# Ledger of designs, part 92: designed miniproteins, single chains, continued (3)

Each design is a single chain, and the fold is of that chain. pLDDT is the mean over its residues in the fold that is shown.

## One batch from the design tools (miniprotein)

Design m11392
Fold by ESMFold2-Fast:
Structure m11392 (fold): chain A 63 residues (1-63)
Amino acid sequence: MDKDVIRALGDIYLGIGNLLESKGDYDGAIEAYRKASQLYREAGDDVGAEWAEKKIAELEAKK
């Protein structure tokens, strides 16, 4: 699969996580950010993956 397509899927899950976070659905947001992080790692985007991982840690602290 093209790495640009995999990164775009990561961006989609990142957006889903942000929307769920804004609704107060922290469990759903964490799941979406986990998918984003995995996709970013698969695409070779370590910066994007680390950003999603920071969001997961932040939301886990709020639960």
Scores: mean pLDDT 83

Design m11393
Fold by ESMFold2-Fast:
Structure m11393 (fold): chain A 66 residues (1-66)
Amino acid sequence: SDPQLERVEEAFRRVFREASNLPEKPSREQLRERLREVMEELGVSEEVFEKHIEAAVETLAGLLGV
């Protein structure tokens, strides 16, 4: 398993759990900023972040009905 991809998946799971429990669902921009913060905290590299961030935002937005 790629440790960087595992960190991306963990960031996705964390942001999804947080957003699912909010009374008002976050916008795509708010999801992008929170994913950026969590990926940075988990040590996702800039290259891996840039490669996956937009797909992660769109997937999260779809799952949350945004």
Scores: mean pLDDT 87

Design m11394
Fold by ESMFold2-Fast:
Structure m11394 (fold): chain A 70 residues (1-70)
Amino acid sequence: LSEEELELAYKATLAFQQGDLETALELGKRLGEMLGREVNDVEEAERLLAELAVTSEKALQAMLEAQSQI
């Protein structure tokens, strides 16, 4: 994944955790467009993020930890 794709995945994951489903869907759609995947609803966005988490778990976790230290 590119740095931009990881940033979008991170922000979408945070939106899901905060219950901001509208932002999570918007960011998930943008990420899907970059990866050539169709994201039409919240469930598809969540599935895409879960697939990316398995692939980039270490990188996403490092970003989450870095931003929690603000």
Scores: mean pLDDT 74

Design m11395
Fold by ESMFold2-Fast:
Structure m11395 (fold): chain A 75 residues (1-75)
Amino acid sequence: NKKKAEELLKKGEELRNLGLQYMAQRDYTKAIELFEKSIELYQEALKLDPNNEKARENLKISEANLELARKLLAQ
């Protein structure tokens, strides 16, 4: 269902943006949690609409943000 995929994509984008706000505050623990939730929503969107290029690109961006947040937390 493409409509449900778009709803999940929008929610994932909201959570990723919130995660970036916590990154700016150096709250990497909260940023990690938000990026992980964003990734789950994008993965669910891709299950419902496997050819959604926007979901696929946003998934890659959130995965990169998660990796950066984990590296910064480890410092």
Scores: mean pLDDT 89

Design m11396
Fold by ESMFold2-Fast:
Structure m11396 (fold): chain A 92 residues (1-92)
Amino acid sequence: SEELIEEMKKIYEETRNKLAQVDDLEEKRRILLEALGKITEIANKLFDEMKKNGMSKEERIKFKKALFEYITPLMKELRRVHRELAARRAAA
């Protein structure tokens, strides 16, 4: 589980670095979708491990923290990018 959380963190950090180098909204969307796919797959593996271990309160807190720190920010950024793309296309 610690290994899976570290993998989520690594993907999050790599994704933030990639986004910092890109101004194109279509490219940002592509990067975010790819990252969210990878992180969600890892989060599902982590959740399955927790289920097998009976889901202690401490493990549930760690899982929620990982979702909040690594998945939630990327989802919010994707929603922002999607809204900006829609607005620009409507204005064109």
Scores: mean pLDDT 85

Design m11397
Fold by ESMFold2-Fast:
Order: C-alpha cells, then structure tokens, then sequence
Structure m11397 (fold): chain A 117 residues (1-117)
C-alpha cells in the first residue's frame, strides 16, 4: 500500500534497513511498483544481488518510461557486481534505449565492455 511504502521510506531515511525492507515487502505484495524498486535497492545495498535482480525484474515488467530506464540501469549494475558483464551490457543498452542520457548506464556500459575486451 501507499502507507506501507511511506513507512518504508521513513525507515530507509533513518538507515533502519531491515524495517524498511519489511514495509517495502508489504507494499510490493500489494502491487506497489516503487516499493518493488526500493526493495531491489535495499537488497543491492546489502550485496544480496540475486534478490535485488528478482525485485528489479518484477518492477521493470510493471513500469515504463523514465522509471523503467532507472530500474533497468540498476538491474545492469546488479549483474555488473556479480561480474556477469554480458548481462550487464544487455540491461545498460535497454536502459539507454529509454533514456539515452542515463549516466549510470552510459558509464557502466563502457566499463563492462572493457572487462570483456
């Protein structure tokens, strides 16, 4: 719900990440796409990249436009951190198709391509 999402943001701002995750999970289970994205971010910060990828994929499927570009860039980052550079490149390119100026996707696409050279 929107209320669970707001409580998650408040906990996240206070660096109460376990509490933030619980609220974001409740909001995501009710279909809140922003909560799915934030849940991906929370797992990413904990270096739980497989869980981050799962939530980013769910959020990306239900989103469009600038939000989808942002989610796809972060999905690419999660694969990059796992050293899955071919998958990272795929998602950075998809992010740039939606937002050619996305700074994360631009920077990390170049870095991931250098890792494969």
Amino acid sequence: SEEDYKKGLEAFQQKKYEEAIKYFEKAAEKGNVLAMYRLGNAYYLQKKYEKAIEWYEKAAKLSSGPLKALILANLGMAYYEQKKYEKAIEYFKKALELDPDNPIARTFLELAEKELA
Scores: mean pLDDT 90

Design m11398
Fold by ESMFold2-Fast:
Structure m11398 (fold): chain A 74 residues (1-74)
Amino acid sequence: MLSAEDVARDVATLRAQAAAMPAIQAEIAASSGSKKAALQAAVGVLLAAAEFVAKDDPEGAAEALAALRAAYEA
């Protein structure tokens, strides 16, 4: 398992990424072709990392996970 300090740092990183998600979701919705695919793939990687962190701190990661899922579904 990650240390409590590692989990707290990862949750803080996810929250910072989540703050950018509305803009990224709008960009994905406005994009096409290879750019859209690349943005969706990048958000997918972030979502997978967020789900991993949520196993250690589900409450701390919940809001960030919701934002990342919304962006990935765009």
Scores: mean pLDDT 74

Design m11399
Fold by ESMFold2-Fast:
Structure m11399 (fold): chain A 80 residues (1-80)
Amino acid sequence: KVIEQLKNIRKWLEEQAKTVGVAEAIRTAANAVAVILSDAGYPELAKRTKSRLEEAAEQGDLDGAKRAIDETINEVKKAE
């Protein structure tokens, strides 16, 4: 279930940002989100979301990264 996988990545991101640092956690989440979305048949959404997360990682913006994942979850819900 794509939505559940994205929620799990968001939770992982919150937990790991405290351990490995915000930028590294966001980059790891960006790669995982892109794979999940591409495998689920959302390649354009995968590319767009990965780009947003990579930008958030460069800025150290954990809240921005979480927002990008939340917005992506809402887009997947709309497509269902």
Scores: mean pLDDT 85

Design m11400
Fold by ESMFold2-Fast:
Structure m11400 (fold): chain A 91 residues (1-91)
Amino acid sequence: MKKELEELVEQYKELLEQLRNTPDPKEREELEKKLKEVEEKLKELVGEEKAKRLIELVERLVTLRLAAAPLEVLREVEEEIRRLIEEAVRE
């Protein structure tokens, strides 16, 4: 479960970064569809509440990266994501 959850979180992050950097409407639509598919898989794996919180943290991380936030701030959000994954796997 932990590896699968980590892979889904990483996929969501990569897709969201691509979406934020893609101006093409057709590519954006395809990326949004893939993001929705990963969100549903996360909900199935850890439940709706934990999936929502993971998604919010990934969205925050991507937004901060695009805004050139300090490395320390980025690491703090990455640590929060890691902690939430560990909590989801433990219970």
Scores: mean pLDDT 82

Design m11401
Fold by ESMFold2-Fast:
Formats: structure tokens, C-alpha cells, sequence
Structure m11401 (fold): chain A 62 residues (1-62)
């Protein structure tokens, strides 16, 4: 059902969010350039917004 689909999407997104956070922390730790940091943050924010839209659509389908 939609509730199970939403739960699965949330679990997958938790994995994606953790991977993105780990990558950002790695870039910060090794001293990436300001441009590289800005581009990664922009991509991370866009992906987070896309995920939130997917979850909202699944919740609306319940």
C-alpha cells in the first residue's frame, strides 16, 4: 500500500542522506575548494528537495 511504499522511500532516503552527509564531511575534512563545496551543497540541496517531493506525493496518495 501507499504507507508501505512511503516507509520504504523514507528508509532509502535515510541511506542517501547519510551518504551525502559523509561525502560532504569528507570534502570538508580534506579541504576542498570553495567552488567544489558550493557545487556539492547545491546538488545536495536539490536532491533533498526532490526526495521531499517524492515522499509528499506518496503521502498524498494514501
Amino acid sequence: SAALAAAREALLADGEAAAHQSALEYILAVGGTDEEMAEYQKQSEARAAEFEARVAALRAAE
Scores: mean pLDDT 66

Design m11402
Fold by ESMFold2-Fast:
Structure m11402 (fold): chain A 80 residues (1-80)
Amino acid sequence: MDEEIREGLALIYQAIGNMALEKGDYDGAIESYEKAIELYPDNADAWANLGIAYRKKGDLEKAEEYFAKAREIDPDNPLA
């Protein structure tokens, strides 16, 4: 029950992050993806999207770190 609620909330934060990323609000995207990962750390898409947000901010080192984490969780992740 608590795990299902945490996973559902993580998906909501991921969706909020995706909207922020689309609008160019990279700081808001990062904050939302970090909350998603805190709730459900096995979400490869959230890790990959953190990488995209950091890449958009020009932090290529952090971007690659998060892409590597996404691939560690799911090697077939299309965003990593």
Scores: mean pLDDT 82

Design m11403
Fold by ESMFold2-Fast:
Structure m11403 (fold): chain A 60 residues (1-60)
Amino acid sequence: MYTFTVKMPSEEAARKAAEYLRERYPEVEVEVEGDTLTITSEKSLTLAIGAALEAIGLGL
């Protein structure tokens, strides 16, 4: 299990990023806590990191 945590600029950005990630990366679990995203992948650290970077890009 690989878990990566990303802090977004706002709660709205976190929610929008979470919805985008669930659509694009259905194999990862995305948890939202305020402005923080926790992305978990059972098989791939690269997939978890890639999803996190996509989330950051959406906040930019």
Scores: mean pLDDT 74

Design m11404
Fold by ESMFold2-Fast:
Structure m11404 (fold): chain A 87 residues (1-87)
Amino acid sequence: MKKKKLEEIEKRIEELEKRIKELEEEIERLEKEIKELEEKLKANPTEEIRKELIEKEIELSLKRMELAILKLEIENLKKEKEKILKE
């Protein structure tokens, strides 16, 4: 049954696209928080603010990597869908 496998792939793509949207919103929030911390660090350079900035920058990098992986997974699923449609 070709139809069931196509439905499963389509559903997985929708789930990944939803996660990508959530992740893009999280990245935007982190970028804003980092910018606010950079301004605070300029005003009062403390080790606590510097540590928080580094932790947020690491989190942002991890979220960006996750986004790249999810986008690659969608491309692979779309390729699998094309193979099924081609017989």
Scores: mean pLDDT 85

Design m11405
Fold by ESMFold2-Fast:
Structure m11405 (fold): chain A 56 residues (1-56)
Amino acid sequence: SALEEAIVAAAQRALDSGASREEAIEGVALDFGISVETARRIVDRAVAEGRLTLPA
């Protein structure tokens, strides 16, 4: 969905800016008005599917 893609894009930007994975999850949960559990599920799936690149 467009919302899920926006969440993934926001998480990627946070990670690219030096945020940890947990910080990115908490940040998008707050910004999008969703639970941390929902944000974690979206982020974890995106990482597993290669839609999110973790910093080395």
Scores: mean pLDDT 84

Design m11406
Fold by ESMFold2-Fast:
Structure m11406 (fold): chain A 90 residues (1-90)
Amino acid sequence: MEAKNPEANEHLKKGIELYKQRKYEEAVKHFEKAIELDPNNAEAYALLGDVYLRLGQYEKAVEYFRKAIELDPSNLNARALLKIAEAALK
């Protein structure tokens, strides 16, 4: 699924840049803004799930990965990371 909202795309890009710098809390803010502007952006939900997984917030990671898979069932990375987050909650 391609993001067609330019402002949502800019927040997604900024979030990815911050994520690469391991500035996870700042990356979360930009990914949250991206999904606020484009609620059907499966990639933004998957990236937000990955950030929460790295922060050890497994319940939030599961929630966002499930939403990403709901929007894009073909996202194999989100499916794999969901299994990791669910295992961490057991």
Scores: mean pLDDT 83

Design m11408
Fold by ESMFold2-Fast:
Structure m11408 (fold): chain A 59 residues (1-59)
Amino acid sequence: SERRERRRELILEGASEGVVAIGGAVDRVVGVNPEEAERRFEEALERERRYEREAEEVA
């Protein structure tokens, strides 16, 4: 559904802003790369989405 796709994009946008803020603060202390953090966050979101879809199919 296009509405669901748009919601996903908005969530990713918000998450990206949050990751940048956190990454910037942490980068000064431990050298965390915001780009890598965003990438891992994307992978987590994809895995969560796939898991949720499959869980719904067994219901």
Scores: mean pLDDT 58

Design m11409
Fold by ESMFold2-Fast:
Structure m11409 (fold): chain A 72 residues (1-72)
Amino acid sequence: MKLAEELLEGGKKLFKGGDYRSAADAYKRALELDPNYEEAKENLRKVIEKLPEDDPRRAEYEAFLKEAEAAA
């Protein structure tokens, strides 16, 4: 849990700085540690909207978020 919380905080700082790719990666890592981390899911969704549509990592984050949201 603590590492997932640290990744969420780090991602928020990156998002404030405009580093959306690194923020998305941090949120993805937080969800890999805690798949039910709702705040990380919400922040990942928000950061995906900030990524360019032609960014190859955007599709990866979208697929990951869908899997995380489908997990009960």
Scores: mean pLDDT 79

Design m11410
Fold by ESMFold2-Fast:
Structure m11410 (fold): chain A 65 residues (1-65)
Amino acid sequence: SLTLELAEGLILMAASARGISVDVRVEDGEVVVDGPPSEADREELREIAEKVSKETGVRVRVREE
């Protein structure tokens, strides 16, 4: 959907602005974000995910590994 594509784009743009390399994909109508195995980067990605989810209404989660 256009809303899911918007959410993906916003996440990629925000992560890029912070210098964080991410992989973003859609699973079951939810946006899933994979980032580096750095807790600091993951915390920043969780902030981005929460903000984008709030702005778009799309469920966004950061994958934990």
Scores: mean pLDDT 81

Design m11411
Fold by ESMFold2-Fast:
Structure m11411 (fold): chain A 78 residues (1-78)
Amino acid sequence: SHMRERIDREIDGFALGVKEALPVADELLKENPNFDALGFIARVAAEGARIALETDSPEEMRKKVKEYVEKLKEEALK
């Protein structure tokens, strides 16, 4: 079904978001033990799901997810 295909794409983007966020969250936790690592991972995962729906290129999806992680990392270090 179209809905199931869309959900599968969102899950792929979500999983990619978690995978890309985990090492960055770990580094941010080392710098600040009070850092909301789970909230950071959840935000990247949700955005990964959204990015997956906007592109049919795995390379573009990964690039956009990485750019989002880098942006959030910079904001967290302020």
Scores: mean pLDDT 85

Design m11412
Fold by ESMFold2-Fast:
Structure m11412 (fold): chain A 59 residues (1-59)
Amino acid sequence: WREAYEKGLKAFKEGRYDEAIEYFEEALRKAKEEGAPKEEILELEINIGLARIKKAVSK
């Protein structure tokens, strides 16, 4: 799941928020499948929310 998370962070930094959301959602799915700690899952959910907000306000 960390590889998808890193790709999401890169897309987010480049202003590609739709791609960042896609990668973060993939990372969240994989993290849940791998039994990642609740703290890591929350971090991914927060980043998805932030990317969605950034996408909305950038219009």
Scores: mean pLDDT 81

Design m11413
Fold by ESMFold2-Fast:
Structure m11413 (fold): chain A 60 residues (1-60)
Amino acid sequence: EEELRRTQAIVAAGKLVQELGEDADPDEIARKVAERTGVPYELAREAVELVLQAIADNRA
C-alpha cells in the first residue's frame, strides 16, 4: 500500500536524521532512505523534508 510505504519512509528518515544529525545533507539522507526502504527517491525526499521541518518547528 502507498500509505505503508510512506510510513516506512518517514520512520527510516527519522532514524537517519537522528543518526547523521540535522545538519546532514538532506539529499544524502533521502538516498539512504530510498535504498533501505525501496521507496522512490521522490517519496524518500518528501519524508526527509517532513522530518526536518518537524524538528525545526519543535525548536521554534
Scores: mean pLDDT 78

Design m11414
Fold by ESMFold2-Fast:
Structure m11414 (fold): chain A 57 residues (1-57)
Amino acid sequence: SSRIEEAKRELRRGQDEATRLAIEGRNEEAQKLGQEKLAEAIKRYGEEAVREALRSL
């Protein structure tokens, strides 16, 4: 459960950062950041933990 909660926090943080970049008009950077954060989360926490984290987002 703690792994899923950590994945959730990192994914939310990444989404917040990506949203901020998009609001600033930096849409390409926002998209790349989102993809990179997702890939990093999968590598760090595992695909199943990330899938569960996303299910509750």
Scores: mean pLDDT 83

Design m11415
Fold by ESMFold2-Fast:
Structure m11415 (fold): chain A 119 residues (1-119)
Amino acid sequence: MAVVTESGGGTVAEGGSLTLTGKVSGVDFSKSDHSWLMSSPEHGLGGIASLSADGKTVGESKRVAGRFTISVDKAAKTMYLNMSNLKKEDTGKYYFLVGGLGGAGSGGTLGNGTEVTVV
């Protein structure tokens, strides 16, 4: 069973930068797709950035394109979301997802989330 821990959230000024950390245990990091999701009153729960198990396929929401980047420490089983030029619309709760959300035979593990407030 996968265990996911998010950290790095907090209050940041508009135009600032913040790095979120997602750690995973109990699963083979190299065999699972990884995603960052955000929940906010304006946009609900949605994907913002993703990385395939092999580290080669990346996805990002058009909302954050060019402002957010993903980096991975495969040995530490850690994924980083590097957020730059933050906007008030980026305020929300951020979740690290390990594996896919899906139907029969595919299930993802969500952490408890970390909160980001842009002021």
Scores: mean pLDDT 74

Design m11416
Fold by ESMFold2-Fast:
Structure m11416 (fold): chain A 60 residues (1-60)
Amino acid sequence: DELIKELEEYIKKNIEDEEKREYLINIVKDVVETFKDKVSEEELKKKLIEGIDEEVKDLK
């Protein structure tokens, strides 16, 4: 899934902690699998990036 790969790369670029990185990648995969047929890919990507950005802020 191209969306999952894009979000995985985004997480890898913005989060250096390996444990947190793996955790967020697994959440992204679960969310995409759950909602891919219920919301637009654009909306899903936007919400997931927003969530990742908030996690990055909390690590600071």
Scores: mean pLDDT 76

Design m11417
Fold by ESMFold2-Fast:
Structure m11417 (fold): chain A 72 residues (1-72)
Amino acid sequence: SLSELIKKIAKELGYNLDDGLTRKISNLIKDYLSKGITEITESELAKDPGLLPFAGIIKDIFQKYLELLKKS
C-alpha cells in the first residue's frame, strides 16, 4: 500500500513517523499525484499550519517516492 511505502521511505530518510502522520502524508501525496503535481515546495506546504512543522520532511518523502517510481 502507499502508506506502507511512505513509512518505509521516511525510515530510510531517517524520519520516525507515527501511523497517523504516515497516513496523512500518504493521502496528501495521493492528492498531488491525482492532480499531476510532481514538484512541491516547502513554502506551499508551510501555508498549512498543520503541515508547517513537517514541510521539509514531506517534501523529502515526496521527492524520494517519485524517484522510486521512475526506477520501478
Scores: mean pLDDT 80

Design m11418
Fold by ESMFold2-Fast:
Parts: sequence; C-alpha cells; structure tokens
Structure m11418 (fold): chain A 68 residues (1-68)
Amino acid sequence: MLSEEEFEAALRELAADMRAAGHSREQVIAYLRALGAHYAAEYEALGRPEYAARVREITERLVAELEA
C-alpha cells in the first residue's frame, strides 16, 4: 500500500506526464477520478472504508487544484 504522500506524488507525476503527452485538462481530470474511484472501491472491498475515503480525498484535492 502506498503512503498518502506517495499516492499523491504518483498522481501529480501522472497528471504532469499526461499533460506533457498532449492530453487535455479534462482528460487528465477524468482519468485521475477513474483511477481514484478504482482504488477506493478496492479498499472498500477489503473492508477498509477509511483508506477508501483518504484515496477519494487525495484525488478530489488534486482535481480541485487542476480546476483552479
């Protein structure tokens, strides 16, 4: 399991790489949300709703920064 800091850093690097590859802001946001939802669902399935909530929070925080 990635730490909160490692997960956020990985999402930031992924967003930067996607933008460098020519993806639109909208495409980057959609992909980050899909990825965050996937990991949150996996943690819920493992009986770890607090970790699922943290994943969703980190994802939405980063998305909010991209929408600013």
Scores: mean pLDDT 81

Design m11419
Fold by ESMFold2-Fast:
Parts: sequence; C-alpha cells; structure tokens
Structure m11419 (fold): chain A 65 residues (1-65)
Amino acid sequence: MLHPEILRAEVLVVAGAVLIAVGDTEAGERVIRLADEAIRAAEAGDLARARELNREAERLFREAV
C-alpha cells in the first residue's frame, strides 16, 4: 500500500492537472512539479521533505483557486 504522503502527492498531481485544464497552466505545472518531487522524496525515505513539498503544493493550489 502507498505511504500516505505518496497518496497525498498523487492527489495533488490530479489537482495540478485540473488547474491546467481550466487555463491556469503555470500554477498547475508548479503544483505537479512539487507533488512529483514529494513522491520522489517519500520513495527515498525522506518523509519530512515529502511533507514540506506536499504542503507547498497544497498552498499553491489553494492560492490559485
């Protein structure tokens, strides 16, 4: 089963894709990049870094909406 921070990041990749679909390409691409970095950090065992990246992606998504 996926670690919760990986699942959180995968949800944020979808959120970023939604932003791109509604015309906010820059914000959507930034959210996807941060979420993808969070997945890589979590897979490397750096859960603290994954949490920081996921929080930043969530902040950017909220500010874009």
Scores: mean pLDDT 84

Design m11420
Fold by ESMFold2-Fast:
Structure m11420 (fold): chain A 111 residues (1-111)
Amino acid sequence: MTKEKLELLARVVELSRELLASEDPARQLALAEEILALLEELGAPQELIDAVRAAIEALRADPADEAAARAVKSAAGTALQWALEQIVELAGETELDEKLKEALEEAKKAL
C-alpha cells in the first residue's frame, strides 16, 4: 500500500512538472486529465479534485484562452505541492527505503 501510494504520488509530481513546462493546450489537457485520475485514485482533497476538473473544462471550452491555460497550470502547481507534502509525510512516518528516497529526491527537484 505505502509503496504503491508513493509511486502514484511520484507520478503526480512528474506529470505536474511536465504540465507546468508545457505551452501546448492539447498536451496540458492530456496531462491534467491524467493528474485528475491519479488524484481521484489517491483520495486527494475534494477541493483540489474540483479545481483540476474546473480547469480542464475551461481549457476544453476554449483551448486558446490564456486564462484557462493559467488555471490548468495553477491547478497542476497545487497538485504538485499536495503530492510533495504527502511524500514528506510518508517519509516521516515510515522507514526509508530506496523507492521512497528516489521519490523524495524527484519531488525535491520539482521545487
Scores: mean pLDDT 79

Design m11421
Fold by ESMFold2-Fast:
Structure m11421 (fold): chain A 55 residues (1-55)
Amino acid sequence: MELPSPEEFRRLVEEKDYEGLLKYIEALLDAAGVSPERREKILEKFKENIEKEKK
């Protein structure tokens, strides 16, 4: 798989590597051809959730 595997994603979540998780999602959205505007909305919502959970 050219993109990070689901296993790698799961590991990032378990380690609470929020920065790595954001980069993973950004890379997936880029590879999927999601528009910059839509990508920003998805990332912004994700960042909001991370800020609530971040230690």
Scores: mean pLDDT 70

Design m11422
Fold by ESMFold2-Fast:
Structure m11422 (fold): chain A 83 residues (1-83)
Amino acid sequence: SALEELEREDLRLLDEQIKAMIEKARKQGLEEEKAVLETAIRSYEILLERARKRNLKDVSEEVERILEELKERLAQVEAEIEG
């Protein structure tokens, strides 16, 4: 559907932008990486809610996988900052 194509394109653009931001933040430090990961998680959660409301199962499942990976990395970064 046209909505699925638009959501897939939005996901692709968001993924490219977020990956670039994370790579830059990693070079700056753990606090910067944490801030970018928190922003990334919020952005993907908004996209996930939108995809779910539109019954776009494949897009929703892909976003859920990305969110799981980002949340795991955030937990690792937070542990490194606290330890």
Scores: mean pLDDT 86

Design m11423
Fold by ESMFold2-Fast:
Structure m11423 (fold): chain A 70 residues (1-70)
Amino acid sequence: MKELRERIMKLTEELFAKWRAGSLTVEEAQKIRDELEELGKKALELGDEMTARHAENGVDLAKSIAELLS
C-alpha cells in the first residue's frame, strides 16, 4: 500500500513538472493516466481507499492536461 501511494505521488509530480516545463506530450499524459488508473484499481482491491482517491485525482488531472494539449 505505501509503495502504491509513493508511485502515485511520483507520477503526479512528474506529470505536473513536465506540463509546467512545456515538455509533456499528449501520449505521455495518457500513459501516466493509464498507469494511475491501474494503481488506483489495485489500491481499491487492497482496501486502501485513500490511496485509490489519490490515484483518481491524478487520473482527472492527467485527463484535463491531455485535453488542454490536444
Scores: mean pLDDT 81

Design m11424
Fold by ESMFold2-Fast:
Structure m11424 (fold): chain A 75 residues (1-75)
Amino acid sequence: SSSLEKELKEIEKEIEELEEKIKELEEEIEKLKELEKKGVEGAKEKLLEVEIELGVAMLRLGVLKLVKEKLKKKL
């Protein structure tokens, strides 16, 4: 019981950290899109890199949310 509650709290913390990271990446993407429009060298390459990082973070968030739901059903 206490072990499952601890695992759930750890996953909830990871979800919160990923949601904050996703928000920061989305803000960075908007800034990079403006730099690309202005023709800043390297902005396009950096934008692609950050968009890939956002995609990976979103996939990880989805997996953690599924694990959280499964753990809740065991409680």
Scores: mean pLDDT 87

Design m11425
Fold by ESMFold2-Fast:
Structure m11425 (fold): chain A 70 residues (1-70)
Amino acid sequence: LDEAGRLRFEADVYEALALIYDYLAEQSRKLAEKSTDPEEREKYLTEAENFHKKADELRAKADGLRAQAA
């Protein structure tokens, strides 16, 4: 691949990872909704928030790489 192709491939990988973290965040929220223990619910909600932040960071990296490829 040329340099632009390599950057786009890296961006695609970061986007794929971001989708995985969004999925994990959603699963953590579902566990929180099903939890009858307030402490356990809080832990799952915190975990979901952390996963979403990681997904946002990965998307920002992907956007940067795509801008370099343009």
Scores: mean pLDDT 86

Design m11426
Fold by ESMFold2-Fast:
Structure m11426 (fold): chain A 70 residues (1-70)
Amino acid sequence: MESEKLEEVLKLVQEALTAIHNGDLEKAKQLIERAEELVRKLEEEGASPTVINMMRRAVQFARDKLEEAE
């Protein structure tokens, strides 16, 4: 279960980075916000701190790339 949710977060981050590359900043922002919400829910459900930190770093990387593109 944790592996599938981790994969979903990473997929959202990957799609956000693709949207940034394509100039679709609104789509990228929505994907990043969805990833952030999913990470928050996983933390509330007691997911491993190591997994949460990995997800947060991936989401932050996408957020930084979005800010650079704006």
Scores: mean pLDDT 81

Design m11427
Fold by ESMFold2-Fast:
Structure m11427 (fold): chain A 66 residues (1-66)
Amino acid sequence: MTFEITTTKDVTSRIGLVLRLMGDPRIEVKIVGENTFLVTTTLDEAEAQALYDELSSDPEIKVKKL
């Protein structure tokens, strides 16, 4: 499953988010803009949905399911 993430977080918080996501070898993060990332996962459906729900609960993050 692939998500497009756009964030209004500062540089330090953005770096922290990317590093946290990249901590799982089943998650690939591609930086496509200063505040926009593509997240591709080999997670199962339930884990991928849980990640989407977690990310979408943050008011500084917009998540689009691709």
Scores: mean pLDDT 80

